Designed miniproteins, single chains, continued (2). Designs and how they scored, part 32

Each design is a single chain, and the fold is of that chain. pLDDT is the mean over its residues in the fold that is shown.

## One batch from the design tools (miniprotein)

Design m5093
Fold by ESMFold2-Fast:
Order: C-alpha cells, then structure tokens, then sequence
Structure m5093 (fold): chain A 78 residues (1-78)
C-alpha cells in the first residue's frame, strides 16, 4: 500500500498546532500520516520529497480550509 500523508500548512504556528490536534486522530484512524509546514515553499518541497518516495500527499492550507473541509478532502483524496 502506498504511504499516505496529510500535509498541513499555516503561517501561524498556533493555528497549525490546533489543526494538527483536531485532524490527527481522524487521519491516524485511516492510516494517514500527518506532517506540517509553515511556508508554501516548505510545503511544496516536502510534498515533492514524499511523492518521490512513492507517497500519496494531500496538502491542506488551514488558513483557508476549515477542519470539516479538511476531513472531507482527506476522505475523498486518500
């Protein structure tokens, strides 16, 4: 089975930590690893590295995406 990763992006470390705490139990229940990035450049680089390793990656900008929308995207994409 390919490795599946949810990559959470926010420029606000507190918002990022809150989103990670909210989404991690749901992601783990589906066998999805959660990772975080604080810049779009970092997120793009990490996503490329993970894809090169054979992983399926969903990038979610939590500054613009609610936890409910993020869960729906995770269910649809991974």
Amino acid sequence: MPRRVLLLLSTDPKRLAEARAALTPFAESRGVEVRTATTRQEAMRLAQELIDQGAQVLVVDVDTTSPEEARALLERAL
Scores: mean pLDDT 81

Design m5094
Fold by ESMFold2-Fast:
Structure m5094 (fold): chain A 67 residues (1-67)
Amino acid sequence: LLEQSERDLSPENVRAFLEEALARVTDPEDKAKLQELIEKADEMSLWERAAAVIYAAVTLALEKRKR
């Protein structure tokens, strides 16, 4: 499970997910934050990458609720 989490939360997979989120989000503040996370993905710890994915997922859910 930990081994699987490290694979799923690799910098490459995290960047791919964040880039997809960035393409779907319309709020400029959310776009700026996602872009920052994409740029820092290679420097992030496993927990920071997990937090970035959670942030992107929440941002996408909130975007869908807006309209």
Scores: mean pLDDT 74

Design m5095
Fold by ESMFold2-Fast:
Structure m5095 (fold): chain A 95 residues (1-95)
Amino acid sequence: MSAEYVKKAEEKVKEIFKKQGKSQELEQQLAKEMEAFGKKVADKVKKKLSKDKNLSEKEIKDLEKLTFVAAAILYAAGEKDEKKAIELALEAFKK
């Protein structure tokens, strides 16, 4: 199950790179931008989730990792609005 989701995410990222017809240098630049965006969104979501006493540290770390991957994919797909990505992640993890 988890391995299947990881493979699907990797395939999606590779498909985006192929669709854009980017050089290796442009792929590296996009990867760095995706990482930076994903980290910013994940850090802010983690800070909000860390205020919830009902979530364990492990659950917060798992949600941070999932948020990072989701935000990175959204950035690669053209969604560069950090606030929108944070809102979507918090709605997905709501309650």
Scores: mean pLDDT 71

Design m5096
Fold by ESMFold2-Fast:
Structure m5096 (fold): chain A 60 residues (1-60)
Amino acid sequence: MKYKVLKDIPAKNENELTLKKGDILSNVKELDGSQVEATNEKTGESGVFPSSALKYLEPI
């Protein structure tokens, strides 16, 4: 399933994805603790982001 990013969410750590409003995320997987793994289809980057950011993702 793919998700649309609803607001800009900057990377805070080296392994975090920078998310921009309108980006499409694929391969979204919940990780242990407070992080989610995904691939940003616009940039081709894969990485993690905080699970608190899930509220800014819309399934498409």
Scores: mean pLDDT 79

Design m5097
Fold by ESMFold2-Fast:
Structure m5097 (fold): chain A 94 residues (1-94)
Amino acid sequence: VPPIFLEALKRAEELKERYLKRVAEELGAQPEDEERLEKRLEEFKEKLDEIASVEIPEKNLSIEEAKEKIEGLVKDFEAEMEAEYAARLAEKLA
């Protein structure tokens, strides 16, 4: 696996861990939190694998284009984690 794919996966796993830790410390962890994040992480892995196994070879993507797609996936995942936290915080404060 190319280093950039391993780094993207590592970043996604770190974002998941950061979210779960923050929720546990500030909002109180719930059993469904882990289940939802595992599902999102599996979707991330599927998209990452599609870039590696389908998009790069079939569309002849440059290294730069592949990096942009991978960075976009990581940013989307981070935004999803932040939005989930903000929603739970808003519910707790209401």
Scores: mean pLDDT 78

Design m5098
Fold by ESMFold2-Fast:
Structure m5098 (fold): chain A 72 residues (1-72)
Amino acid sequence: GPEEIERIVEEARREVRELMEEAEREKDPAKQAGLYLRAVGVAVQAVLEARRLDPSLSSEEAGELGRELVES
């Protein structure tokens, strides 16, 4: 239900934030790029899981959720 989606979103938001903060401290460009890609992957997976749990979630709402997660 809604509580499960809320937990997925909050966990993803936390993980994305941690990865983005690690990327900002990373001095190696290749490792930094890898951290950004991992953050994007976490956001994408969270959106897909939210849509799986709530099929009524619109494409616009899903896109906004993904953007919010990456922008943390």
Scores: mean pLDDT 82

Design m5099
Fold by ESMFold2-Fast:
Structure m5099 (fold): chain A 68 residues (1-68)
Amino acid sequence: SVADYRRLAIALLRHETALLLSQETDPARRAQIEALTAEAVARLEAARSPEEVDAILQETGRRLRALA
Protein backbone atom coordinates (compact mmCIF):
# COMPACT_ATOMS: atom_id res chain seq x y z
CA SER A 1 0.00 0.00 0.00
CA VAL A 2 1.00 3.65 -0.36
CA ALA A 3 0.86 3.99 3.44
CA ASP A 4 3.36 1.12 3.87
CA TYR A 5 5.63 2.58 1.17
CA ARG A 6 5.51 6.02 2.87
CA ARG A 7 6.40 4.44 6.23
CA LEU A 8 9.35 2.57 4.68
CA ALA A 9 10.53 5.72 2.84
CA ILE A 10 10.38 7.81 6.05
CA ALA A 11 12.30 5.14 8.00
CA LEU A 12 14.96 4.93 5.25
CA LEU A 13 15.28 8.74 5.05
CA ARG A 14 15.68 9.04 8.84
CA HIS A 15 18.34 6.30 8.81
CA GLU A 16 20.29 7.98 5.97
CA THR A 17 20.14 11.45 7.58
CA ALA A 18 21.22 9.99 10.95
CA LEU A 19 24.29 8.59 9.15
CA LEU A 20 24.98 12.01 7.55
CA LEU A 21 24.64 13.73 10.95
CA SER A 22 27.11 11.25 12.50
CA GLN A 23 29.73 12.50 9.97
CA GLU A 24 28.87 16.24 10.17
CA THR A 25 30.66 18.51 12.67
CA ASP A 26 29.37 21.91 11.42
CA PRO A 27 26.38 22.99 13.61
CA ALA A 28 24.85 25.07 10.78
CA ARG A 29 25.00 22.16 8.30
CA ARG A 30 23.61 19.79 10.98
CA ALA A 31 20.65 22.18 11.46
CA GLN A 32 20.11 22.31 7.66
CA ILE A 33 20.15 18.49 7.41
CA GLU A 34 17.63 18.25 10.28
CA ALA A 35 15.37 20.93 8.73
CA LEU A 36 15.43 19.27 5.28
CA THR A 37 14.67 15.90 6.89
CA ALA A 38 11.68 17.31 8.82
CA GLU A 39 10.35 18.99 5.64
CA ALA A 40 10.78 15.79 3.61
CA VAL A 41 9.06 13.66 6.28
CA ALA A 42 6.06 16.03 6.28
CA ARG A 43 5.89 15.85 2.45
CA LEU A 44 6.15 12.04 2.50
CA GLU A 45 3.33 11.82 5.08
CA ALA A 46 1.11 13.80 2.66
CA ALA A 47 2.12 11.79 -0.46
CA ARG A 48 -0.79 10.06 -2.24
CA SER A 49 1.05 7.74 -4.67
CA PRO A 50 4.30 5.74 -4.98
CA GLU A 51 5.33 8.18 -7.73
CA GLU A 52 4.99 11.13 -5.31
CA VAL A 53 7.05 9.24 -2.69
CA ASP A 54 9.78 8.54 -5.29
CA ALA A 55 9.80 12.20 -6.43
CA ILE A 56 10.10 13.50 -2.84
CA LEU A 57 12.96 11.07 -2.08
CA GLN A 58 14.82 12.06 -5.28
CA GLU A 59 14.39 15.81 -4.60
CA THR A 60 15.41 15.43 -0.93
CA GLY A 61 18.50 13.39 -1.85
CA ARG A 62 19.52 16.04 -4.38
CA ARG A 63 19.05 18.85 -1.82
CA LEU A 64 21.03 16.98 0.86
CA ARG A 65 23.90 16.40 -1.61
CA ALA A 66 23.85 20.12 -2.55
CA LEU A 67 24.49 21.25 1.04
CA ALA A 68 27.99 22.77 0.89
Scores: mean pLDDT 88

Design m5100
Fold by ESMFold2-Fast:
Structure m5100 (fold): chain A 74 residues (1-74)
Amino acid sequence: MEEKKKKAKEIVDKFVKDLEARGYPVSADYVRSLLYPAINHGSLKFLERMLQLAKESGDEDFAKYLEEAIEALK
């Protein structure tokens, strides 16, 4: 369980660093603050809902990172 959470956080950290590098530090902080608690609590249904919303909004990058994090937690 802890190993899976660690892997999921590494995936989120990669996305956060990408956002920071692109000049969106506020968005990066928001993503970390949203996803870290969900991963720590193993809230797969919450992460799956976020993935659906990302797909509906056309945020392909966010959707890809969420999908990878969800797979790491399973």
Scores: mean pLDDT 80

Design m5101
Fold by ESMFold2-Fast:
Structure m5101 (fold): chain A 85 residues (1-85)
Amino acid sequence: SSELEKFRERLAELEKQLPADLQAKIRELEPYISKDKNAEVTLFTSLALHLTALEFNLKNPKVKDEDIVGDYEAAIGLLRSLESL
């Protein structure tokens, strides 16, 4: 769907904005990210919230790297679940 394409584009742009060490950590963890099994409406809402959190947190130097990576992992898992529907 066009909305899924927009989410993929948002994730790709956010990945480009990540420091190299966080990009490396995400690539290391990405094969282990499980698909979320929640209902489609919940998956869309959760993905939108995680992307919004990432967009805010990437602009805040006080946010922990672990929290950014965790939000990114959640977003990838949610996107993969939506793509499997």
Scores: mean pLDDT 74

Design m5102
Fold by ESMFold2-Fast:
Structure m5102 (fold): chain A 68 residues (1-68)
Amino acid sequence: MKDKLEEELKKYAKDKADEAGVEDKKDLLESAAGTLATAVAQGELTKEQAYKGIDDLTKELAEKKKKE
């Protein structure tokens, strides 16, 4: 169910933001999680790809914050 997946992905995104030290980007990561959940519901992505997308985005945001 789309709403259940969205909730799980948003929780995962918040946990990853805390782990990576990008707490100020939690709202951005939650928005991305919602978009990824919609893409999975539409058959454009797998659940595994959605979780990987959150991991990749979190890592990218952490690297940008460190560089800036």
Scores: mean pLDDT 79

Design m5103
Fold by ESMFold2-Fast:
Structure m5103 (fold): chain A 83 residues (1-83)
Amino acid sequence: GYEETQKIIEEIKKLLPDATDEELRITASGAMMLSSGMPEETVRKMMVSSLQVVANRYGYDLDELLSKVDKMLEAAKKVAEKL
């Protein structure tokens, strides 16, 4: 629920203190998907898709956002281990 999502976001902030709100939410979703047993490759693809939506919506550089995806996935994996 909402309280669980907020705790996940807080843990991700500790690992990615410079991440934007959108990057934190995408990473939190990734952590929840990994903790539910979803394959890492599937989660990475979902994160990339979400970053494409953010880039298109807000006019951000897609290549710059995608350069962060591997760090976001690493943080998601570390937080998922605690769930």
Scores: mean pLDDT 82

Design m5104
Fold by ESMFold2-Fast:
Structure m5104 (fold): chain A 69 residues (1-69)
Amino acid sequence: MISDEEIAEALASIAYGLARNLARQGKVDEALAFLDEVGERIAKEMSPEGAEKVRELVEQGKADLEALA
């Protein structure tokens, strides 16, 4: 079965894809805010290990989006 960490990774990947589309439209600040809000909502529903993985991936995604600004 898929682990909580793998589920967290999949959900964070979907959130990042949506945020990247916002960033490509020139809405980088909105993309960063979106990742923060969605990431925290996902983390709240996860195990502690899954929550840590989500927050880690959100921070990586934010850094990638900031590089597009």
Scores: mean pLDDT 80

Design m5105
Fold by ESMFold2-Fast:
Structure m5105 (fold): chain A 75 residues (1-75)
Amino acid sequence: SSSDTRAKVIANGLGINPSEEEIKKVAEKAGVSKEIAKAALSVVKAKLDTSERTLAEALGVSQQTVSRALKAAKE
């Protein structure tokens, strides 16, 4: 999807490389794609002062989706 493509761009841009195991756990817990999960993990690990609204706009997904992914990534 276009959202998954945007998520890949964001994750690659941050230079954080979460493990496949971490990505899978976040994706399953949040009910999101692995691409969205990797982007959320990358944002959390990079400690970016990014609002849920800004990330939702960048990814082309709802703020609720971003909130779930970020919460799962912080656990």
Scores: mean pLDDT 83

Design m5106
Fold by ESMFold2-Fast:
Structure m5106 (fold): chain A 117 residues (1-117)
Amino acid sequence: MEKEKLEKLKEAVRNAAETALINFKVEEEKVEEVEKIAIEALEQGLKIEEIARKLLEYVGNKDEKKLKEYIEVAKEAAEIMAKDNDLNEEQKEAVEVAILTYIILTGDPSKVKEMFK
């Protein structure tokens, strides 16, 4: 179950990265590196707060305000999706990591806010 949870989280990150590449026209090299960092952090057992910090450092931003905003938007959007789609805690955690990956790749949390407004 724990190994299956990790694989689902990795798949959520890969799907988010692919969607950012295709639908938001994010640069392929940036998508590849963000995906790699997120997957390595998940393999280390890091939670969303630490994953967000590592990803934000890669994009050259150490702003604690942006870190908090990105985490909050990802958690709020995942909570809405979990309630609307009757997701369990494991599925909700996968959605949180996926949304965070989108925010980091697009640099714009407002795009996620528009999707769930």
Scores: mean pLDDT 74

Design m5107
Fold by ESMFold2-Fast:
Structure m5107 (fold): chain A 72 residues (1-72)
Amino acid sequence: SAEERLLADLIRHELVHMLNENLPMTPEVEENLVKQLRTLSEELRRAVFEEARAQIPEEQHPLLDALEAKVE
């Protein structure tokens, strides 16, 4: 849906911003991100992680991978 695509884009934007700025992912923020990501379809979740990975430094990939593992 349009609402799901908007949510996916907002989550991607937030992830890219946090990881590019090396902002700490607090337990509360992580829990909220996991919860929101779980409301998305598998295809949209994959797109969020693929697009975020392309937009962040390679050194931050392990943090993104850890988040992805928690959602799956």
Scores: mean pLDDT 84

Design m5108
Fold by ESMFold2-Fast:
Structure m5108 (fold): chain A 70 residues (1-70)
Amino acid sequence: MGERSLIANSVEEAVEKAKELGFPVRIVPSGGKNAGPSKIANSVEEFRKLAEEMEKENGFPIFIRSVGMP
């Protein structure tokens, strides 16, 4: 399937979409360059922590992308 990036409007939605893509995944905050750098999560627990942090700092939406798929 051609989908390389997913959008999420809640921590729970983001976690479900990250699980669908498979770990590791890249999490990207809303607002681009001004919202801070993208981060990589290697597990559901790590991803949830990063998504909650991004919600607190910038809110939603956040973007989830596959990592290491050549």
Scores: mean pLDDT 71

Design m5109
Fold by ESMFold2-Fast:
Structure m5109 (fold): chain A 130 residues (1-130)
Amino acid sequence: LKSLSKEEQEKLLEELVKKKLLELLDEILSQPISEPLRDLPSEEFLKAHPDFPKHVSEPVSLSIIREKVENGEIKTVDEFRELVERMFNDYLVYLDSSDPRLAQVKEVEKIVSEKLEELEKEEKKLKSLL
């Protein structure tokens, strides 16, 4: 059924991307392994790492990223990837090699990377059909 205008096709693509990103985020947030990235760093973490705000000017969590997707601040898979990669990089730079959270952050990064690769393939396929 090819009866949609170009503007209607672009709007449908944006709505589908938003839905897919929210589904990805909700799946990850439901898993215990995402706990260190769910909310902004705890007060205990910030007391142990007082330099964190000096290195991370705009700290983000998975919950904040979800709100940005829901309110339309993040409209593309590429914008989502950039913000998520910034979040992972900020945590990986700050966590000591002996911190058990380092393994959790790396595992979440792997899960997100795999899911984003599939979403990017789906987005390209949808764009080729429009």
Scores: mean pLDDT 76

Design m5110
Fold by ESMFold2-Fast:
Structure m5110 (fold): chain A 65 residues (1-65)
Amino acid sequence: GTQNDNILKLIGQNLELIGQMEDLRLMLKSQPEREKELQEQIDELEEKQRQLLEQMARIGAKLAS
């Protein structure tokens, strides 16, 4: 796809990650006995989101140039 198509796809993926993280945060509050496992999953998704946002920023910079 074009760079614009790639950005739209990444935006969709970011929204999906946000939804997954919110679900896990709600589970954390409901299931304190599973705190460690749920925190590890949230941390993994946050790292994935950071990498995705960095990729989006790089593509956006190329479109602006």
Scores: mean pLDDT 81

Design m5111
Fold by ESMFold2-Fast:
Structure m5111 (fold): chain A 100 residues (1-100)
Amino acid sequence: MEKLFQELIEYAESQNSVRAVQLVKEAQEKGLSLKDLLLFLLLVAAEIKNNVQAVITLSGGLKTPAKKPVSEKVARVMAKNYGVEEEFEKLYEIFKKYFP
């Protein structure tokens, strides 16, 4: 988990997104449930792309207790709809290193 958050921070820094870096650091400090990880990666991608509407929607989703995790297929559809597909795929490749 710690190495996952470090690589997510490094990617956000490479994209010059101070808000995405802060978001990943806050998630690491507060703890993030495994079921929310894909939704969180979408939120990080939305911050990198400055998609304010996606950030609001995804932040609301993370505050709502979910009974099921978001599937990879659903997450990719959401990334495409938000216009953050490239950033999401790069974050998801980082994720897959720790959850193969």
Scores: mean pLDDT 79

Design m5112
Fold by ESMFold2-Fast:
Structure m5112 (fold): chain A 66 residues (1-66)
Amino acid sequence: SAEELAERASELFGSGRYDEAYAFLREHLGQDNADRVFERAFHLFTWHGLSLGEATREAVLSVLTG
């Protein structure tokens, strides 16, 4: 589910395992969606004060539902 993908990606990014998080997202969502998740997660982290884990969770859900 989208929620399970978001939770796993959040765990990997939140723990600094960026290469593993990107590979995981590419495998399950494809390259374009993986890139969108990365872009949105860093935007939310940088400009909205979310932690990397929180930003990544929201980014995955946003890309998959919108």
Scores: mean pLDDT 84

Design m5113
Fold by ESMFold2-Fast:
Structure m5113 (fold): chain A 62 residues (1-62)
Amino acid sequence: ARPGAYYDKEKGLFAPVYRPGLTPEEQVALRRKLLDEGVTKFELGYFPELGVPERPEPIIEK
């Protein structure tokens, strides 16, 4: 158990990592923010519900 995160069993993920009703883009933004704050890819991948992409790729504006 990691004391820095809230595990929400109803959602199957740590809040605020996942919230039902958010668009996929909003969920991606939350995961990016957590990675920026020091949450590791491993910690995001701790939830099997996240699947393979544990962190979103940055959108390159060109």
Scores: mean pLDDT 48

Design m5114
Fold by ESMFold2-Fast:
Structure m5114 (fold): chain A 67 residues (1-67)
Amino acid sequence: MSPTVKLVAEHELEETEAAIEELESNPDLPIEEVKRKYSLPDSIKTREEALEYLRKRKEKLLELLSQ
């Protein structure tokens, strides 16, 4: 893996993990604030959809970084 791709993937993993933690630790946090802060797709309408999206993204990033 190129150093640039690894650096980008590591940064995206950190942001993804931070988004998951913020959603799980702050159940009263509006989803629109999380979407804005972490640049989540506008198609995400619920907290559950956001968590599923972020968890899938985390798994893909971990797989990429394990190479």
Scores: mean pLDDT 79

Design m5115
Fold by ESMFold2-Fast:
Structure m5115 (fold): chain A 64 residues (1-64)
Amino acid sequence: MEKIKVEVTARSAEEARFARDNLVALAKAQPADEIEFKGRVAPEGDTPEVRAEVDRALAEIKAL
């Protein structure tokens, strides 16, 4: 079965956290094996803090 790919681009830690909350809600509503989640940091927001928030969001979604 072809997985639906969802990519989130964050420009700030706030955007990364907001995207995480929305993706966690989506993952809980859908079969986890049908959706592939990817996180990306936009060049404007490329800081260690934003990268850490994106990585944390993806780990949390994959743990569901």
Scores: mean pLDDT 66

Design m5116
Fold by ESMFold2-Fast:
Structure m5116 (fold): chain A 90 residues (1-90)
Amino acid sequence: SSEEELLKKIKEVREEVLNDKSLSPVEKLEEFKKKVEELMEKYNVPEEIKEKVILKLDTAIEKAKEFKASDEATKQALDSLLEEIEELLS
């Protein structure tokens, strides 16, 4: 399904940003947000769902900035975001 393909691509983006050693924890979350937004537009995700996903991503980015997130905390945040996005897109 289109949802399965979208989720697969979001998982691939997660792996790409986690493996990019040039990116800080905050930059990893910002790049993840950018790529997820592009994918949601490409796959015609409804605006209501897009807004909910973007809000969760923005909240995670603000939290990472405020609490100076570690690499491990960023991985955990991306894992949690992925689970929440899967739930919203189902």
Scores: mean pLDDT 87

Design m5117
Fold by ESMFold2-Fast:
Structure m5117 (fold): chain A 56 residues (1-56)
Amino acid sequence: SAAVEALVAAFEAALAAGDLFEAETLVGLLGIMQGVGLVSEETFERMRAALEAAKA
């Protein structure tokens, strides 16, 4: 889905910019979308792991 790809790209851009607040907000939205079947569990877990690594 183009919408999912845009959200993943926005998340990656937020992490690259060091905007952890925006990245956390986007992971939350991706988690909701995963819960309703719009995002794969693998994609969501990859994004969540990247955010946790950036916080460490």
Scores: mean pLDDT 83

Design m5118
Fold by ESMFold2-Fast:
Structure m5118 (fold): chain A 57 residues (1-57)
Amino acid sequence: SEEELEAFLEKVRQMLDLMYPTDPERAEALFAENERIVRENWATAKSFSDIELRTHL
């Protein structure tokens, strides 16, 4: 569902902010890339763990 997608994206944003607390531009760039990946793969994924996120540029 869209609510589950948005909740997952919020968790991804929080995780990236924790990983890059002193580099908000990097965190935001990684979030933008992961949002694209998640939205493209959401319909075909059996669970969110099936979607491989980028944690490094």
Scores: mean pLDDT 77

Design m5119
Fold by ESMFold2-Fast:
Structure m5119 (fold): chain A 99 residues (1-99)
Amino acid sequence: GSVVPPTEDEIKLARTLAEGVELAKAGAAPEEIRKLLEETFKELNIELSDEEIDTLVTAIEAYAAGLSLEEVRARHGPEVAAAVGNIEQAKRVLELEKE
């Protein structure tokens, strides 16, 4: 099937999620990752609850730790597992933009 090209907002979000993963791998505090996400969401005019941002921070940390989707679901629940899936999709978006 045809792949729809990503929007500029989707690319910016994807880059922010990838940067968050790199920060987590470097041992950054959850608050540093949260701040990165909050600044990007404000710039994109995306309204997220504190709970939704916390879910993304947890997903970024789990992804950076190399946990499988099954392990994430077992430890953190289905919402965090879905957010890890979104990080994987974001990395695919960045690879498509490279071409």
Scores: mean pLDDT 79

Design m5120
Fold by ESMFold2-Fast:
Structure m5120 (fold): chain A 75 residues (1-75)
Amino acid sequence: SLEEAAASLAATLGLDAEALLAEIRRVLDGQLPLHPEAAALQAAAEKTGGSPLTGAFATALIRLGREDALVLFRD
């Protein structure tokens, strides 16, 4: 589930799970646009049949100061 994915990622990165989930949901609900770096990752995912959640997760991580974690969404 989205909640389990966010909680698992937050635990791995030392982030608050509720804060990460809230930022992801703001993107998915259209309240927050994709960050330009996250939009590039989303476009790559769309071309290769990757996860439609890539841009939302990447944008949330950037907003929480974890741009270093974007390596998880490369490929």
Scores: mean pLDDT 81

Design m5121
Fold by ESMFold2-Fast:
Structure m5121 (fold): chain A 74 residues (1-74)
Amino acid sequence: DALAAAEQSLRITMDSLRARLDQAAEKSDAETERMIETLRRVLEIVRATQPPALAEAFEREAARLIEWARERLA
């Protein structure tokens, strides 16, 4: 159904962002900071376009990734 499709799409998006953030963290602090900004921008779009329950789940995961990235910055 439409909700299951949206949930799967958000999961794929989050998995992609996580992989890109991990790669950025291996390269430089500047790339890591750019990925944190990208995560924040994607979160704003998700909040504006998705049901609250899906948006809140995405926000919690994005917050965890941002915290992880900030801990790895020099």
Scores: mean pLDDT 82

Design m5122
Fold by ESMFold2-Fast:
Structure m5122 (fold): chain A 74 residues (1-74)
Amino acid sequence: MATPAQEKILAAFEREYQRLVARLDELSDEEIRAEMERIRARVLALATSPEEQRFAELLVAGALEDLLAAKRAR
């Protein structure tokens, strides 16, 4: 089951991710990677356990692959 901290991580991630998606057409692949690394650092700061840290890292990794795939499909 999701912990309150995992829900906080997800909410913070979704907020930052939606901002990045709105700017996707303006960004290079390198800039997308840099922005995702900044998001990763922010959501990892909310993690208090190894399980929460892994949850945050999986969110960022999956989203990065999805964003790069979406950009390549254009």
Scores: mean pLDDT 79

Design m5123
Fold by ESMFold2-Fast:
Structure m5123 (fold): chain A 60 residues (1-60)
Amino acid sequence: GPGEEALLALGMSRESARNLVATARADPALGGALARQEALDRGFSEEEAERVAAAVRESG
């Protein structure tokens, strides 16, 4: 889904991306926060990080 594909675009493994989307299904706020942090840790902008976080929240 869009959240998994957004996480893959960051360079995250498919297993890690699926685990994070599974977290977002149980807790969308936590999943979004974790996705934002992953993007920032990988050197993406805060604007890109928020887009990834939103895609992950919508997938949960």
Scores: mean pLDDT 87

Design m5124
Fold by ESMFold2-Fast:
Structure m5124 (fold): chain A 81 residues (1-81)
Amino acid sequence: SLLEELVERVKEAAATLSPLEAAEKIMELIVEYIKKKYPDDPERIARAEKQAEAWKAEAATLSAEQQAALVRSLIALLEKE
């Protein structure tokens, strides 16, 4: 499924990138997922893009340990649905 593809790509990013890079990539992957799931909903896509930018900005203010914890939390949330 589209969600299973997202989860696998998120896990790959977490395994291969630094914590900050992984957090930023995961936000990009979530926006891509929203665009694919709701291609005819520009308001939903715009909200997802704004939320992703806000979360990327927040992630950049965190320590590396907190960034790693954020990545783990995002994976857990996506697996739980």
Scores: mean pLDDT 84

Design m5125
Fold by ESMFold2-Fast:
Structure m5125 (fold): chain A 76 residues (1-76)
Amino acid sequence: SELKERYLQLLEQWREEARQAHALGLISEATLAELLALIDETKEKIEAAKSEEEINAIMREFTGRALALIAADLAA
């Protein structure tokens, strides 16, 4: 599935950007750990997904949760 491959690549990009943000001191170690766990959880969900609608819903949930984690860290 081209859509699955594209989103799995996007999740790996999120992983690298999260590691870089932590290296630059922009996010805490705790936030990095939560983001990496969320990425791994989301990859498993994408691989198990059976429809484009399900894949898109999983990615919307991921994006909302990831942004909320980053926003909470920045507010602390």
Scores: mean pLDDT 89

Design m5126
Fold by ESMFold2-Fast:
Structure m5126 (fold): chain A 57 residues (1-57)
Amino acid sequence: MEADLYLGRYVATGDRADAEKAAELYGVSLETVEEKVKKIQQAAQTGKEAARQLAAE
């Protein structure tokens, strides 16, 4: 879906225009898109920290 493409761009770049476009295509608020992206980014960051710790051992 086009909405998923813009959401993915927002996750990668942080470009607000992509977030607004995703919100329009999903028919939700910009705040809803930002909340979902925060959860995705937090999960990704946790994964990176775990991998870094394993590599350090």
Scores: mean pLDDT 72

Design m5127
Fold by ESMFold2-Fast:
Structure m5127 (fold): chain A 108 residues (1-108)
Amino acid sequence: SLADELLEGFRQTAEHIAELARRHTSEETYERIRQILEDTIRRVTEAVNRGRYDEALEIALETARQINRLIREAYQRGEISVQAATRMLMHTMAMVATVLVLRQSMKS
C-alpha cells in the first residue's frame, strides 16, 4: 500500500540520519541520536498502524526538534562540519515531510 511504502521511506531516511551521525559525530552524540530515532520509528509506526496520523506528525516534528538541537550543540563543540550538519538537517526535514505526505494521503 502507499502507507507501507511511505513508512518504509520514513524508516530508510531515519537510518540515513543515524549513519551520518555514526560517521560524523562523537560516540555520545551518535548514541543519543540513534536512541531518539529508534524510539521515533517505533512510535510513528504504532501511530500510523492505529490511524493516528496527526500523532505521527507530532512525533516526527518533536524528533526533528531534538535532533536539530543535538546537531547544533555538536557543531558548537566542533564535533561536526557544517557540510555534515546540513546533510543531517536535510534528512531530518525529509523524515518530517514523509510523515506529512502520509497524513495528507490518508485524509479525504
Scores: mean pLDDT 87

Design m5128
Fold by ESMFold2-Fast:
Structure m5128 (fold): chain A 72 residues (1-72)
Amino acid sequence: SAKAQQLRADFDRRIARMRALGASDATIAEIRALGDQVLANLDDPQKVAQLTSRIVGLEIRVIGDQIDRELA
């Protein structure tokens, strides 16, 4: 569907941003796996919310780690 294609494109841009912020390959792999699970479960709003919260938590960690490296 067009919505799934748009979500995939937005997600790929998010991953590129995380890489630019110095996210590890392990963290990028975890974010990708969670994003694939979101796309597989679009008809389950509760599961999408839980998976999205985990992705956001990883993104916050990446940003925090980048700030810590800049300040060290």
Scores: mean pLDDT 85

